# Designed miniproteins, single chains, continued (4), part 96

Each design is a single chain, and the fold is of that chain. pLDDT is the mean over its residues in the fold that is shown.

## One batch from the design tools (miniprotein)

Design m15331
Fold by ESMFold2-Fast:
Structure m15331 (fold): chain A 57 residues (1-57)
Amino acid sequence: MSEEELIEEIRKMAEDLSEEDQQALVDLARIMLEEGVDPEVVLQLVKGAIEALKLAS
């Protein structure tokens, strides 16, 4: 999975969240990729964060 594909998928999953939350999730994903985390693992972690945010709202 490319970084561009990952960012697109994150925005798609977070479409019901605020623009601020979407940007925070994208920024978090970029930091994890920069630290060498596998893109598929980043996607799974961000998906969990999105679900947690939806439940908290």
Scores: mean pLDDT 81

Design m15332
Fold by ESMFold2-Fast:
Parts: structure tokens; sequence; C-alpha cells
Structure m15332 (fold): chain A 64 residues (1-64)
């Protein structure tokens, strides 16, 4: 669920959503998570965001 929210949040950020919008739309994400994703997008672009979410998904599957 958190990984699904993160994936959708990445798409919203890429479409121009603010951190406030992301936190409001995806309450499963903390503000800290939303701020981190937005900063990562501004500094390193969409590919870095997608790579980060893919690592989260892989870690969740290993620990589940």
Amino acid sequence: EVVEAAREAVEAIAAGASVEEVVRRFPLLSRDDAEFLARLYEERGLEALEEYVARMEASAQRNA
C-alpha cells in the first residue's frame, strides 16, 4: 500500500504537483517522504524517482 502510494505520488510530482498536494492526496506517505521525493525529482529527475521506488518495492517484497 505504501509502495503503491509512492508510485502514484511520483507520477503526481512529475505532473507538477506540490508537496502539499502529494501529502493531501496520499495520506499513507508522511510529509517527510513527500518532501524527499519532490527534492529528488528537482535535483536528479524522474529516472532517480523511479529507481528509488523500485528499490522500495524490492525491499518490501524481500521483507514481506
Scores: mean pLDDT 75

Design m15333
Fold by ESMFold2-Fast:
Structure m15333 (fold): chain A 80 residues (1-80)
Amino acid sequence: ATLGQQLVTAILQGDADLAAALLKQLLPLRSPEELETTVLIPLKIFKGDAFTDDLAKTLASYIKSRQADLAAALLKQLLS
């Protein structure tokens, strides 16, 4: 499996530590557009209505600006 597929699986399983670690690894290696899709779709499935548009925009902004620590911390919080 690719690192991106492992990240999707970690998010869908609620594995906060693994998902955060994989996001940090992928952030310098992938386009922000690809990572945004890879993260936000499984998060919406996992969290449903708890994953608000404001949280999605905040996480997307961290991914787009390559703020790895902030993106990973928010992802961990969302999966907890």
Scores: mean pLDDT 86

Design m15334
Fold by ESMFold2-Fast:
Structure m15334 (fold): chain A 104 residues (1-104)
Amino acid sequence: DLVEEFKNNLKSVLLSTGEGNLEIVDVTDDSITLKDKKTGKEAVVENFFSTLAELLTNPSIENAKKLVELFKKAFEEINGVKLPLTEEEKEEIAKEILDIILSK
């Protein structure tokens, strides 16, 4: 399931578990670069820290969705596929991300 793979990789990156297929290979003031461990393909997540700071300052589903969209774009670039997330799936993933952020 591509959606479950995306969700697990996103959680792995945010929790720094290393359990997913994506690793952080570069960090700037407002971006991270994700690399697929098997293929070596990379994608840059622009506006990462500013989006995370907005979410931490104002914890909301809408701000969590912004973070989900940034990772979705990077995941699509790395895998060369479009990830068809419904609005319900985006909201469910956003809620899980919000729970992770609020637990820290």
Scores: mean pLDDT 79

Design m15335
Fold by ESMFold2-Fast:
Structure m15335 (fold): chain A 69 residues (1-69)
Amino acid sequence: SVAEVEERLRALMDEAAAGDRETAEQLLEEAADLVKEFAATGSPEDARRVTGVAEREAGRAQRILEERA
């Protein structure tokens, strides 16, 4: 489950980095919702791990988008 969530987060952020700003904003919000839902049902350790992956991948996607602007 953790590995599946991490894989989905990476796929969402890759799509966000490749898309336009509106698409990127929607996908970043979807990723945040996914992390929030997982954190509500998972262990604190798993929630912390998934949050860390989401923050890293979102930061990477945002940097790519900023470089394109």
Scores: mean pLDDT 76

Design m15336
Fold by ESMFold2-Fast:
Parts: structure tokens; sequence; C-alpha cells
Structure m15336 (fold): chain A 58 residues (1-58)
């Protein structure tokens, strides 16, 4: 069975790394509190949105 490591990037976004292959996937938390797989580009957009929100608070 493959081994996985999860890294929380934000409260609503995490990275799942497959240690056996080196592949990774991004998961986003939906409105129901469930984690759903998203594309890399969608994960980048979520991170950009968070960065803009944090910048507005400075």
Amino acid sequence: APRYVEVELTEDLKLVLNLDTGEFTFLRKNEDGEWEEIEFQEAIEELKKRQEELKALS
C-alpha cells in the first residue's frame, strides 16, 4: 500500500504526498467540510487569494 504524508497549507487547502512515487495532490475543503481533490492551478489560485487577503490586513 502506498505511504502518504499530508501537509496543511491553509485551513482549507492541503497537500498529500505519495512517498512511494513522489507524486502529490492538492485537496480543498468544500462547503460541507469535506476534502476534495483539485488541480494544481486551482491550488495556486487559492494560495494567491490567501496572499492578497493577508496583504490587505497589513
Scores: mean pLDDT 77

Design m15337
Fold by ESMFold2-Fast:
Structure m15337 (fold): chain A 81 residues (1-81)
Amino acid sequence: SSMLEEIERKIEELLEEAKKRIEKLAKEQGYSDEEIERALKQVEELFKALLEDIKKNNETDLDRVERLARLYIDYFESELK
């Protein structure tokens, strides 16, 4: 459906934003390139899980999807500190 396509696009945009923020923070915190690569892979897996849960629950509220993704990003950033 077009709504699912919008959700997938939104999740992809938020994932790219998350990867940039996490890479920047991890570099600032002194993580190695290997550790940064592992962290980015974990973020990708979290966003995959989020998208599957959204599909399973037939979620159509894009604002809620964005808020959930932001919580994932914030959580992951807190783990780097």
Scores: mean pLDDT 81

Design m15338
Fold by ESMFold2-Fast:
Structure m15338 (fold): chain A 70 residues (1-70)
Amino acid sequence: MEELIEEAKKRAEELVKQNPEADFDYAFALILRELIENLPDEEQTEEMRKLYEEASALIKKHIAEVKKKR
């Protein structure tokens, strides 16, 4: 679990370095969600489901905030 979070953080940091326009929290949440989806069924624990839900909530929050920019 910690390894997955660190991998997502590392990838998000690299993405932001290459694309300064990218929001780190949004990129991190998006990458983390994809990493969880690609885990084998045996690693799909309740803790992974909670982490996925938290990431999804962060993504929804960011989209809602971007839509408010009018």
Scores: mean pLDDT 76

Design m15339
Fold by ESMFold2-Fast:
Structure m15339 (fold): chain A 99 residues (1-99)
Amino acid sequence: SAEELARKGIELGRLGYETGSGEIAEQGGELAAEAARLSLREAQNLRAVNLGTAGAMSGAGGQFLGELAKKTGNKELAREGGRSAIAGGELALEAARES
């Protein structure tokens, strides 16, 4: 479900932030973006659309930063990616519950 993917994205985002792992942050961002995309398909009001869109953008940002962290070895990019994945997952979870 969207809620399960959102929670997993938050968990991996947090782990990526704590460990500085670009790979984990990338995975967290990917799951958060996927959760937001699923929530957008079920959205029935403007608030759910806005939350899902913001969640998709934040999740995608986390994925991008995690991938860049893997390529560069930059742990700060991995931590920022993890934060974006957490934000994306939390927004996706709110969007799913709003619908």
Scores: mean pLDDT 90

Design m15340
Fold by ESMFold2-Fast:
Structure m15340 (fold): chain A 69 residues (1-69)
Amino acid sequence: TVAQQVAQALAFLQSFNKTFGLHLPQGKLALLSVLLVKHQREPSLTVADMSRLTQLPQDTIQTVLDLYV
């Protein structure tokens, strides 16, 4: 289910946040988890869109995408 995919993405992002010492707030990780799942289903949602919505650098979003899938 989409909820299971979001939960898995959130767990990955929490691990990523801890491993790289990014100290991103939980709300931002939750938002990014939804956007990662949406990007896989709707590629029209771009890295630039995700960067704007999360206020994270595009390079950070791209690194997350490369490591997640």
Scores: mean pLDDT 80

Design m15341
Fold by ESMFold2-Fast:
Structure m15341 (fold): chain A 76 residues (1-76)
Amino acid sequence: PKTKIVITGMSCGSCSSKATDLVKAVVEKEGVNILGSYNGFGVAQIVVEGTLPDALKKKIKEAVEAEGFKADFVEE
């Protein structure tokens, strides 16, 4: 089981690095294992092990929305 965290709403390519760093900081603090990440133009993706609790999804959304981004979650 994996969860893909997709960050969008960016107007610049370098913003994807900032988005991944914010998400990694939040999930690492909560003890979640990061399996991989991808930074593209206007999009960032972080794959983590397992499913995320709603409280952690909310924290991730709040962190990225404070920077003007949007977070979506895909469970695999």
Scores: mean pLDDT 77

Design m15342
Fold by ESMFold2-Fast:
Structure m15342 (fold): chain A 72 residues (1-72)
Amino acid sequence: SPADRQQQVRNDILSFVGDVLRGIGDLWERLLQARQAGDSAAEQAVLDQIAQFNVQLLQDMQALDQQVQAVL
């Protein structure tokens, strides 16, 4: 039913938000640790991972937007 599809999309949104908050939190914690250690190589590696995370986030947001549009 339309209501069942809308509930599934709401569940997908909540799951997505949880994954994003966990992922970005872990990356920022690793960045802090690299900076505290003065490890410029580790810092650059984490910054590269943050950049990749941002690219993936945009793609995941576009996919989720298509799911939202499909249940309207």
Scores: mean pLDDT 87

Design m15343
Fold by ESMFold2-Fast:
Structure m15343 (fold): chain A 79 residues (1-79)
Amino acid sequence: MELSEEELRELARQAARRARDLLAATPAEQREQLREIIYQDLVEGEKLYPGFARLVAEAAREMGDEELAELAEKAAKEA
C-alpha cells in the first residue's frame, strides 16, 4: 500500500510515542529485552518503508527521548 510522506511521518510519530510509553511502563530489568524488540520492529519498518526509522528518530528527538532517537538511527543504518 502506498503511503504519502505525511502518512509515513504520522506513523513514525505514533511509533515513537508508543515505544516511549511502553519503555516508560516497563520495569528496568525487562527494559533491555523490550529495547531489542523495538529495535527489530524499527529495522523491519525501515525495510518496508525506506526513511521510516529516520523519521522515528526525528520524532523521538522532538519528544526529548535521545535514547530512542539513537536506537532508531542505528536501526536505519542496519536495514
Scores: mean pLDDT 82

Design m15344
Fold by ESMFold2-Fast:
Structure m15344 (fold): chain A 92 residues (1-92)
Amino acid sequence: AAELEARARALAAEAERLAEEALARAAAGELSPEELYERLAEAVRLQAEAEKLYLEAQEAAGKLTREEAEEKKAEVDRELEETLRALRELAE
């Protein structure tokens, strides 16, 4: 449980770092729209993975049932797909 929470925090921090770096470099004119999309897509995928690990930690700690954790993970996956689609449309 605690190890999963630590991994979730590390992935969330990495996702934030990648997003901030990508936006800063785009503002400096160092990234094409395609390169910006790729970096932001990576950041949102890492954020989704962090959220799913946090849900697994909550299940392991008895705070969520397996069914509740699976339902919430499916919601994270749906939000990820919608976010990636929106980012793709903005890059075109």
Scores: mean pLDDT 85

Design m15345
Fold by ESMFold2-Fast:
Structure m15345 (fold): chain A 93 residues (1-93)
Amino acid sequence: MLSVEELQQLLRPNPELQEFLRSMGETRETLTVAQILSLIAEYLVDQGLLNPEDPLLVDVSNSPLHKILGVDELDFRNEKELYELILKSATVV
């Protein structure tokens, strides 16, 4: 589980992540890790990408997230790996 400090860490998304977030209607230039994770989760639900038998393991290979995060799969059980992927796609404010 991510700490409160890690979840509340304020980030400036890189241009590719920022464009993705704008496609979701998010116009803020800076977002917390928790806000970015929530928007990613909302996107996955909205696009019907969740596996109903295992909703915490998501194939993103055919989504924009594949290029933005550099992964084929997101494992929401591995919160530390998700945190590191987000940090690679953003600058700490």
Scores: mean pLDDT 84

Design m15346
Fold by ESMFold2-Fast:
Structure m15346 (fold): chain A 81 residues (1-81)
Amino acid sequence: SKKELAEKLEELLEEMLLTEDEEKKKKLKEEIKKILLEGGHSEEEAEEIVKTLEKDIETLKNTLTREEIEKLLAERRAHHA
């Protein structure tokens, strides 16, 4: 379902925010792209969305500490509960 795809996408995005491993980031980007394709996006749209998400994640990592990112993720999970 779209809800299951959205939940998996959120988990992968959280992993991208928390990981410092470039190989893991590459694998996570490929998994996110696959989910976007399953969700009905074209190849070109999926690649553009992944690039935008990567830039947003990089901006957050450059602006916030790891501890602040973990706090934001915890607050986001609490709001969805």
Scores: mean pLDDT 79

Design m15347
Fold by ESMFold2-Fast:
Structure m15347 (fold): chain A 100 residues (1-100)
Amino acid sequence: MKSFFEIVKETLELGVDAALKLKNEEVRKAFIDALTAIYKSAVDNPSEETKKYLEKIIEAIKAGNYEEALQIMIDFAKKRNDKETVELAEKALELLQKEK
């Protein structure tokens, strides 16, 4: 079974790989910024609940569901009352939706 920090690392690595597949630079930057904020929050507050949210984000990214991944990030940040991370993830989601 993967440690908490291994899951955090996998989330960041998969998020960066996913962002590199996004052709719009603003969408890519916003996605990376949101994922980085989630990564920092996870490292600062390691818990089983945080681990479960990271696992869901990893699953969404692996499935190519970047919109779902961002929605999970928003839910996680709202639950932690992290307004800055909510704003970053909402901005990334809005930019991704406008690309369609």
Scores: mean pLDDT 77

Design m15348
Fold by ESMFold2-Fast:
Structure m15348 (fold): chain A 70 residues (1-70)
Amino acid sequence: SPKEEKLEQLEDVTNFLVRLSRTLSRDQAERVLDSVIAEVRAYLEPYFSQEEIDKLISEIRRRVDEQLRK
C-alpha cells in the first residue's frame, strides 16, 4: 500500500539521520534534523493524518536523541 511504502522510506530516512548524528556535532545534527522533519511533514501530509504524522516525527526525534545521548 502507499502508506506501507512511505513507512519503509521513513525507516530509511531515520536510519540515515541516526548514522549522520554519529559524525556531526550535536548542533549540526539538530539543524539537519529540523530541516528534514519539515520536509517529512510536507511529504506525509497527503497519506497520513496530522496525529499520525506527529507520532512518526516524535519517533524519529526519539531515535536521533538516543544516538546523540550516547
Scores: mean pLDDT 84

Design m15349
Fold by ESMFold2-Fast:
Structure m15349 (fold): chain A 93 residues (1-93)
Amino acid sequence: ATVKSASSSREVQLPATPGPVGIVGSVSVDAPGMGKVTATATATAEAPGSAPGTASRTEEYEAKPVITGEAVAQIAAAADTTVKLTATLTITE
């Protein structure tokens, strides 16, 4: 069962050189007093005219007051494109 979840969104301006890029999505969740938990970070990158990129990373943590999850979404977008990155961290016991 999901115990805690948090989401964050940001925009990233790509450089003038086109090509596939990896964008890091990072989200933190307060988890004081929790024992061993599983944290899943999911990052989704979206840009106009490009296929969305999605990535997930799952890791286990013990006795941390704050859990930070990261996932790298890859997107192939045109030069000088603004990419919307959405990252979600879900904590499960």
Scores: mean pLDDT 74

Design m15350
Fold by ESMFold2-Fast:
Parts: structure tokens; C-alpha cells; sequence
Structure m15350 (fold): chain A 86 residues (1-86)
């Protein structure tokens, strides 16, 4: 159902965001801050991975674009906040 597809999309988007956040935390624990270029590359990989996974689950293109865009925005904002605190 459409409701089940939306719930799946929200869960997968959250999982991708949590993966990004964990990577940032591990990098900081090692005394390393990811460069803007490294962050942009990793954000692109996670965004593409989410889009492909949503497509495999039968989610329509408009919803894929919405959740992929939301993930990309949230990851960029999180990275900017970390840069401002560094």
C-alpha cells in the first residue's frame, strides 16, 4: 500500500542518516574532521544508495526524490553544524 511504501521510505531514510552520523562521530573520536570534499562524496554515495533501495522496494520516483532530497539536506546541515563547532 502507499502507506506501507511511505513508512518504508521513512525508515530507510532514517537508517541512512544514522549511518552518516555514526561515521562523523567515529572520525571525531579519532581526532579527524572530514573535509568538505570527503563529506560531499559520502553524502552523494548515501543519497544514491537510499534512492536505489527505495526503487527496489517499489517506491515511486516522486517519493524517492523527496526522501533522497530530505536525506541530502539533513546530512549537509549536520556536517555544517560540526564544522561550526570545530
Amino acid sequence: TEEELRATAEELQKEAYDEFREKLEKQQERGRLMSPDEAAGYISVLTAKLAEKLRSEGVEDDLIDHYAGKLQMEMLLEFQEILEKA
Scores: mean pLDDT 81

Design m15351
Fold by ESMFold2-Fast:
Structure m15351 (fold): chain A 68 residues (1-68)
Amino acid sequence: SALDEALAAMEAAARAMLDAGAPPEEVERYMLSQYLAAARQLSPEERARLAARVSEIGRELRAEYDAR
């Protein structure tokens, strides 16, 4: 789906930022900005699902960062 493709692109960009030495807080700001832009066009139910997916990706990325 377009949502899954957008989430995959966001995750790839976030990983690239971390690999380039960006602090986790900067990556979190990037992900929040992407979420807010996408959420503007979504229903409340779709926004809740997107928020849950973004939260999961953020936790995975933080765990990977902490393992470095």
Scores: mean pLDDT 80

Design m15352
Fold by ESMFold2-Fast:
Structure m15352 (fold): chain A 70 residues (1-70)
Amino acid sequence: MEEAIKKALEALKKENKKGLVEVESAEAISDNEVLVTFRLKSAPDIVYKALYKIEDGEVILVSLEGEPAA
């Protein structure tokens, strides 16, 4: 569970080479699925929810949703 969260955060960090992502939470919703909630500094009024799946040691982005932050 904690290992899956670490893998999902590392995948997001690789895409965030310029430090533009602010992670708010990371939650394991199953043994191989992690939901990461984050904001982009370029769009602080939007909250993003990324669902990652760990499959055969690979981290796969399954879905990415943006919604207004309150």
Scores: mean pLDDT 74

Design m15353
Fold by ESMFold2-Fast:
Structure m15353 (fold): chain A 80 residues (1-80)
Amino acid sequence: MSNEEEAEKLYSNMTEEEIRETIDIIEEKLPDIKTEAGIEWAEKVIAFLEVVVEKSKDPEIVERAKEAVKKLKEHLEKVK
């Protein structure tokens, strides 16, 4: 299954509260993406956050997801 398909399935099964909690966890783990396991995690997380940006009706969650994607992509470029 593609990261996009997994992300969309995960999003559809989550409440907005669970999505918010997931973004909180993502923000906490951002410094760890410098490892190989962290890089793989970051790529999957970017796919999830892009689905949140497309489908969430909460403007705060959408803006937080956009910022997290930007930071994750910047960190991935720095460690590659």
Scores: mean pLDDT 76

Design m15354
Fold by ESMFold2-Fast:
Structure m15354 (fold): chain A 86 residues (1-86)
Amino acid sequence: SRMEEVERLLREAREVLKEAEELLKKAKTEEAKAAAETAIRLAREAIEEAERLLRSGKEPSMEEILRIGSLVGLARIALGVAKIAS
């Protein structure tokens, strides 16, 4: 269901956030720090939007799922950049 997809995206966003926060603590380059900070920001936005939808009790729209999925995807890309730039 769309609700199960939002729950999956929420779990993924939380995992990205945790990993990005740990990378930020260890980052030695400005590029790695900037990428980790971007991943944190995007993951937090995805978490907030997913939690809002789950609290509403309404079936999420396709647009809402695409929005959260895009935020998680971009957060993962930023996390990958942070790892390469370290």
Scores: mean pLDDT 90

Design m15355
Fold by ESMFold2-Fast:
Structure m15355 (fold): chain A 100 residues (1-100)
Amino acid sequence: KILSREELAERNVESAIELADYLTEHVDELSETILGFLVLSIFSEMYLVLKLLKDEPEKAKEKIKEVIEKLNKFIAAAEPRYPELTALARKGIAEIEEEL
């Protein structure tokens, strides 16, 4: 029932990657509000990974960079339609990179 911190972090990374890929695929089908909430969910999972792997910063950095790569693909897809949302997402990426 209870996962190790590393196993829970791995699951949160996988969930965040899957959600980012989903957003990229469905960017034209989802409202800006829904996209915004789901992007916030991805950031929440990244901050949880940082907390779970606080004693393993290099591992946390590697895992978070995988999520950021997927978010950058979403940003590229969403920018033509939602430039304000993508600007906020880029700011969030910059802020989390300061924690790495």
Scores: mean pLDDT 85

Design m15356
Fold by ESMFold2-Fast:
Structure m15356 (fold): chain A 69 residues (1-69)
Amino acid sequence: EELERLKALTDATSKVVEAGKKLREIDPERAKKLTEEYLSKITQAGNKGDVEAMLKAAEEAVKEAERAL
């Protein structure tokens, strides 16, 4: 369970960072805000052990970046 939480945290964080990198090529300020906002959401969900919320936040970050591209 703890290992799954850590893996989800790593995977979710990686998705947010990659989404931010793509957006940074077009809008660096929006990329920074997106990365900070969704990493905060992932951290809060992780503190509660809510793996589903962590993964959902990462998916939302990717979709938001795609909408901006």
Scores: mean pLDDT 80

Design m15357
Fold by ESMFold2-Fast:
Structure m15357 (fold): chain A 96 residues (1-96)
Amino acid sequence: DSAKKIEELEKLWKELIEELLNKEEVTFEDFEEAVERLLEKVLKLLGVDEEEKKKAREELKKELEELKELLEKGELVLTESSSENNRKMAEILKRI
């Protein structure tokens, strides 16, 4: 049932956002680990083929590398406020 899978995905998404928003200091590494864990849970929930899983992991790695480059170039600047940084990371997750 697709509706049940959507509800489980929404729950995982909310848990991830709440975890990030409740941390005092979120590093880019914490963000990468959280997104990778979410992807693995989504792939398991969807029951996709190993080839599709490999493609999804490669696409995520590419997106994370692009985000890391933006941070290093100063185009994506994290503020001194941990709560604002956590909010920005949650908003980035909504775009992925």
Scores: mean pLDDT 63

Design m15358
Fold by ESMFold2-Fast:
Structure m15358 (fold): chain A 87 residues (1-87)
Amino acid sequence: SATEEAVLARLEEILALLEAEPSVPAADKARVREIIAQFRAGRISAREALREVGRIVEDVAAAGRLSAPTAMRIFELLGEAQALLDA
């Protein structure tokens, strides 16, 4: 659906921002890639993908592994994806 494609675009931008951060563990980057791949394959819902990615991002941010501008942009993208699902 158009909503699923719009959510996927936000999740892919979040992954790109995480990939650019050297202090984010490789395992967390790999897990986000796997979640997005499962969502693309139709194995999990957009809401499940967003929930799982959101949890990883919150844990990474809480550990101080994101710069403030990157964290701000990622949380903005998470909010946009959530708003798309709630419309």
Scores: mean pLDDT 90

Design m15359
Fold by ESMFold2-Fast:
Structure m15359 (fold): chain A 91 residues (1-91)
Amino acid sequence: VDEKVKEASELILEAARLAAEAILLESKGTEEDLERAKELFKEAEELAKKAAEIANEVADKMTEEQKEALKKALAEAQALLERALAEAEAA
């Protein structure tokens, strides 16, 4: 369970990183950047789906500390995406 929670947290953060990169590429507006952004969004979605599956598998076995660790990873992921969106809008 500990290892699964860590794996899910890492996947969440990696998915957010890829999605943030895709958002910034979209702000550049070239056809090549838009195609690259689409690929990164797809990869981010796949990683997020894997993270959700792992979290669901261990949901009934998680300690409060493990639940808080997962919540922290989700909060960091959301902050990363919000920062990328703000930067893209400013560009």
Scores: mean pLDDT 82

Design m15360
Fold by ESMFold2-Fast:
Structure m15360 (fold): chain A 66 residues (1-66)
Amino acid sequence: LNEELDQLIEQGKLSPEQKEQLLAQYDNHLEAVSSFLESLGITDPEKIKAFAEDIFKLDIEFASKK
């Protein structure tokens, strides 16, 4: 996730300030996804993190395309 955001900064599509805002949003997103997946019996932190990152990356990509 951090490296993807750094690439967007290099491409001029994202500012460092926007990266900080997105990382704060990601922390909230990770908590929500963790709670949801745990309710389904998925408690592996690595799987939860990978799933949360994939969905968050899709949200960023979708917002970038508009």
Scores: mean pLDDT 73

Design m15361
Fold by ESMFold2-Fast:
Structure m15361 (fold): chain A 92 residues (1-92)
Amino acid sequence: SAAARERYRRILREMLAEVILRAPSDEEALARIEAALERARAAGDEALVARLEEVRRRIEREGVRRVSREELEELVRRLLEEAEEEMRRMAE
């Protein structure tokens, strides 16, 4: 629906800008990704929830600085592309 599409766009913007790329600490990164997870669950996207949970577990285990910046950027890019493609397919 249009409401779900707008929620996804908002979540992805927050992920790109603040959660993965610019978190100043592990604790802040985890707080921000948990907020994104809550919004994804509210939107009912189980696939996005699974991807965000994977990122959260990696940060918890290894810390943001130990997870490759390149790896995180690739994941964010993939999530954005998948969401945009899904939105396009759902639009008539």
Scores: mean pLDDT 66

Design m15362
Fold by ESMFold2-Fast:
Structure m15362 (fold): chain A 79 residues (1-79)
Amino acid sequence: MKAVISVTLDPSLSEEEKEKVIKQAIEAIEKAGGKVLGQRRIGNNLELTVEFPSREAAEKARDAVGALPGVLSADVTFA
């Protein structure tokens, strides 16, 4: 199933630190069983389009991303 993981990055981070957090978010999604299909970033707002095997995998991925240092909030929207 397709979902969008919406991430708010900590604006106090450097660009290099923000890129590291984005990589960590993608890794957390992949570990939860998600396949990242696309990435869109506008300032500190990141949208990751992801194919998940289940709703439970998507919710697990959201929680894992939201727990990362440098992430202020994470949400999931189902397509």
Scores: mean pLDDT 86

Design m15363
Fold by ESMFold2-Fast:
Structure m15363 (fold): chain A 81 residues (1-81)
Amino acid sequence: DIENEIRILAVSAVYLAELMKTEPEENYEKIKKLLIEKNPGEGELIIKVAEEIKDEKIDTNEETEKVLEKAKEKIKEELEK
């Protein structure tokens, strides 16, 4: 189901964006490398979307849902290219 695939990718991008804020750069770069190595095409897409949403606030459930919807739309746009 393409909708479930988009959701999984979007959730991964939101999680990676939070790791960019909380993890040391060295750990983040290792995570990024592993993501690309394990998922060559999808990993690059997740990283791209995470970098685009990294400055979004997700302190509340409402903010988290808004950022998740934004990530889903960005994933859809990239997959349609």
Scores: mean pLDDT 78

Design m15364
Fold by ESMFold2-Fast:
Structure m15364 (fold): chain A 65 residues (1-65)
Amino acid sequence: PEMSAALEALIRHEIDRLIAAYPEAAAEFRKFLDDLAAALALLTRVGRGAKNEQEFLDRVRAEVV
């Protein structure tokens, strides 16, 4: 979970640099960042407390189905 937050922050920083270099693609970069943040939040939330790989997968499926 802490690693996911750190990775998200690093990716946000890199995307901001890309937006500065290629402003014509800013909307696409921002959408990618939003989609990535949502995916990381989902995995962190539903995976927390899982005892094994199968339980983790079952929790993820319950949240998206």
Scores: mean pLDDT 70

Design m15365
Fold by ESMFold2-Fast:
Structure m15365 (fold): chain A 89 residues (1-89)
Amino acid sequence: MEEIKKLEEEIKKLEEKINELYREYILADVNGDKEKIEKLEKEIKSLLEERIKLLDKLIELVKDDKEKLEEFQQRKEQAITELESLEKR
């Protein structure tokens, strides 16, 4: 119970940080700041990997709840897709 809530809160914090970095990425792209873009891509990738790891832990805890399992699996798939998109640029 408490562990699930803690993991969900940590994931939410990561999502907020990722969104902030994406905003900075857009500004860096508009300004043509290649060094900042590369730094932000690396940071976003790291946070997406951490998010996937936390979602895996959450999925293990909710295996008996089909609706939550499907929700967290979908969120993990979204994070993987975002990570792949950054790899392709």
Scores: mean pLDDT 82

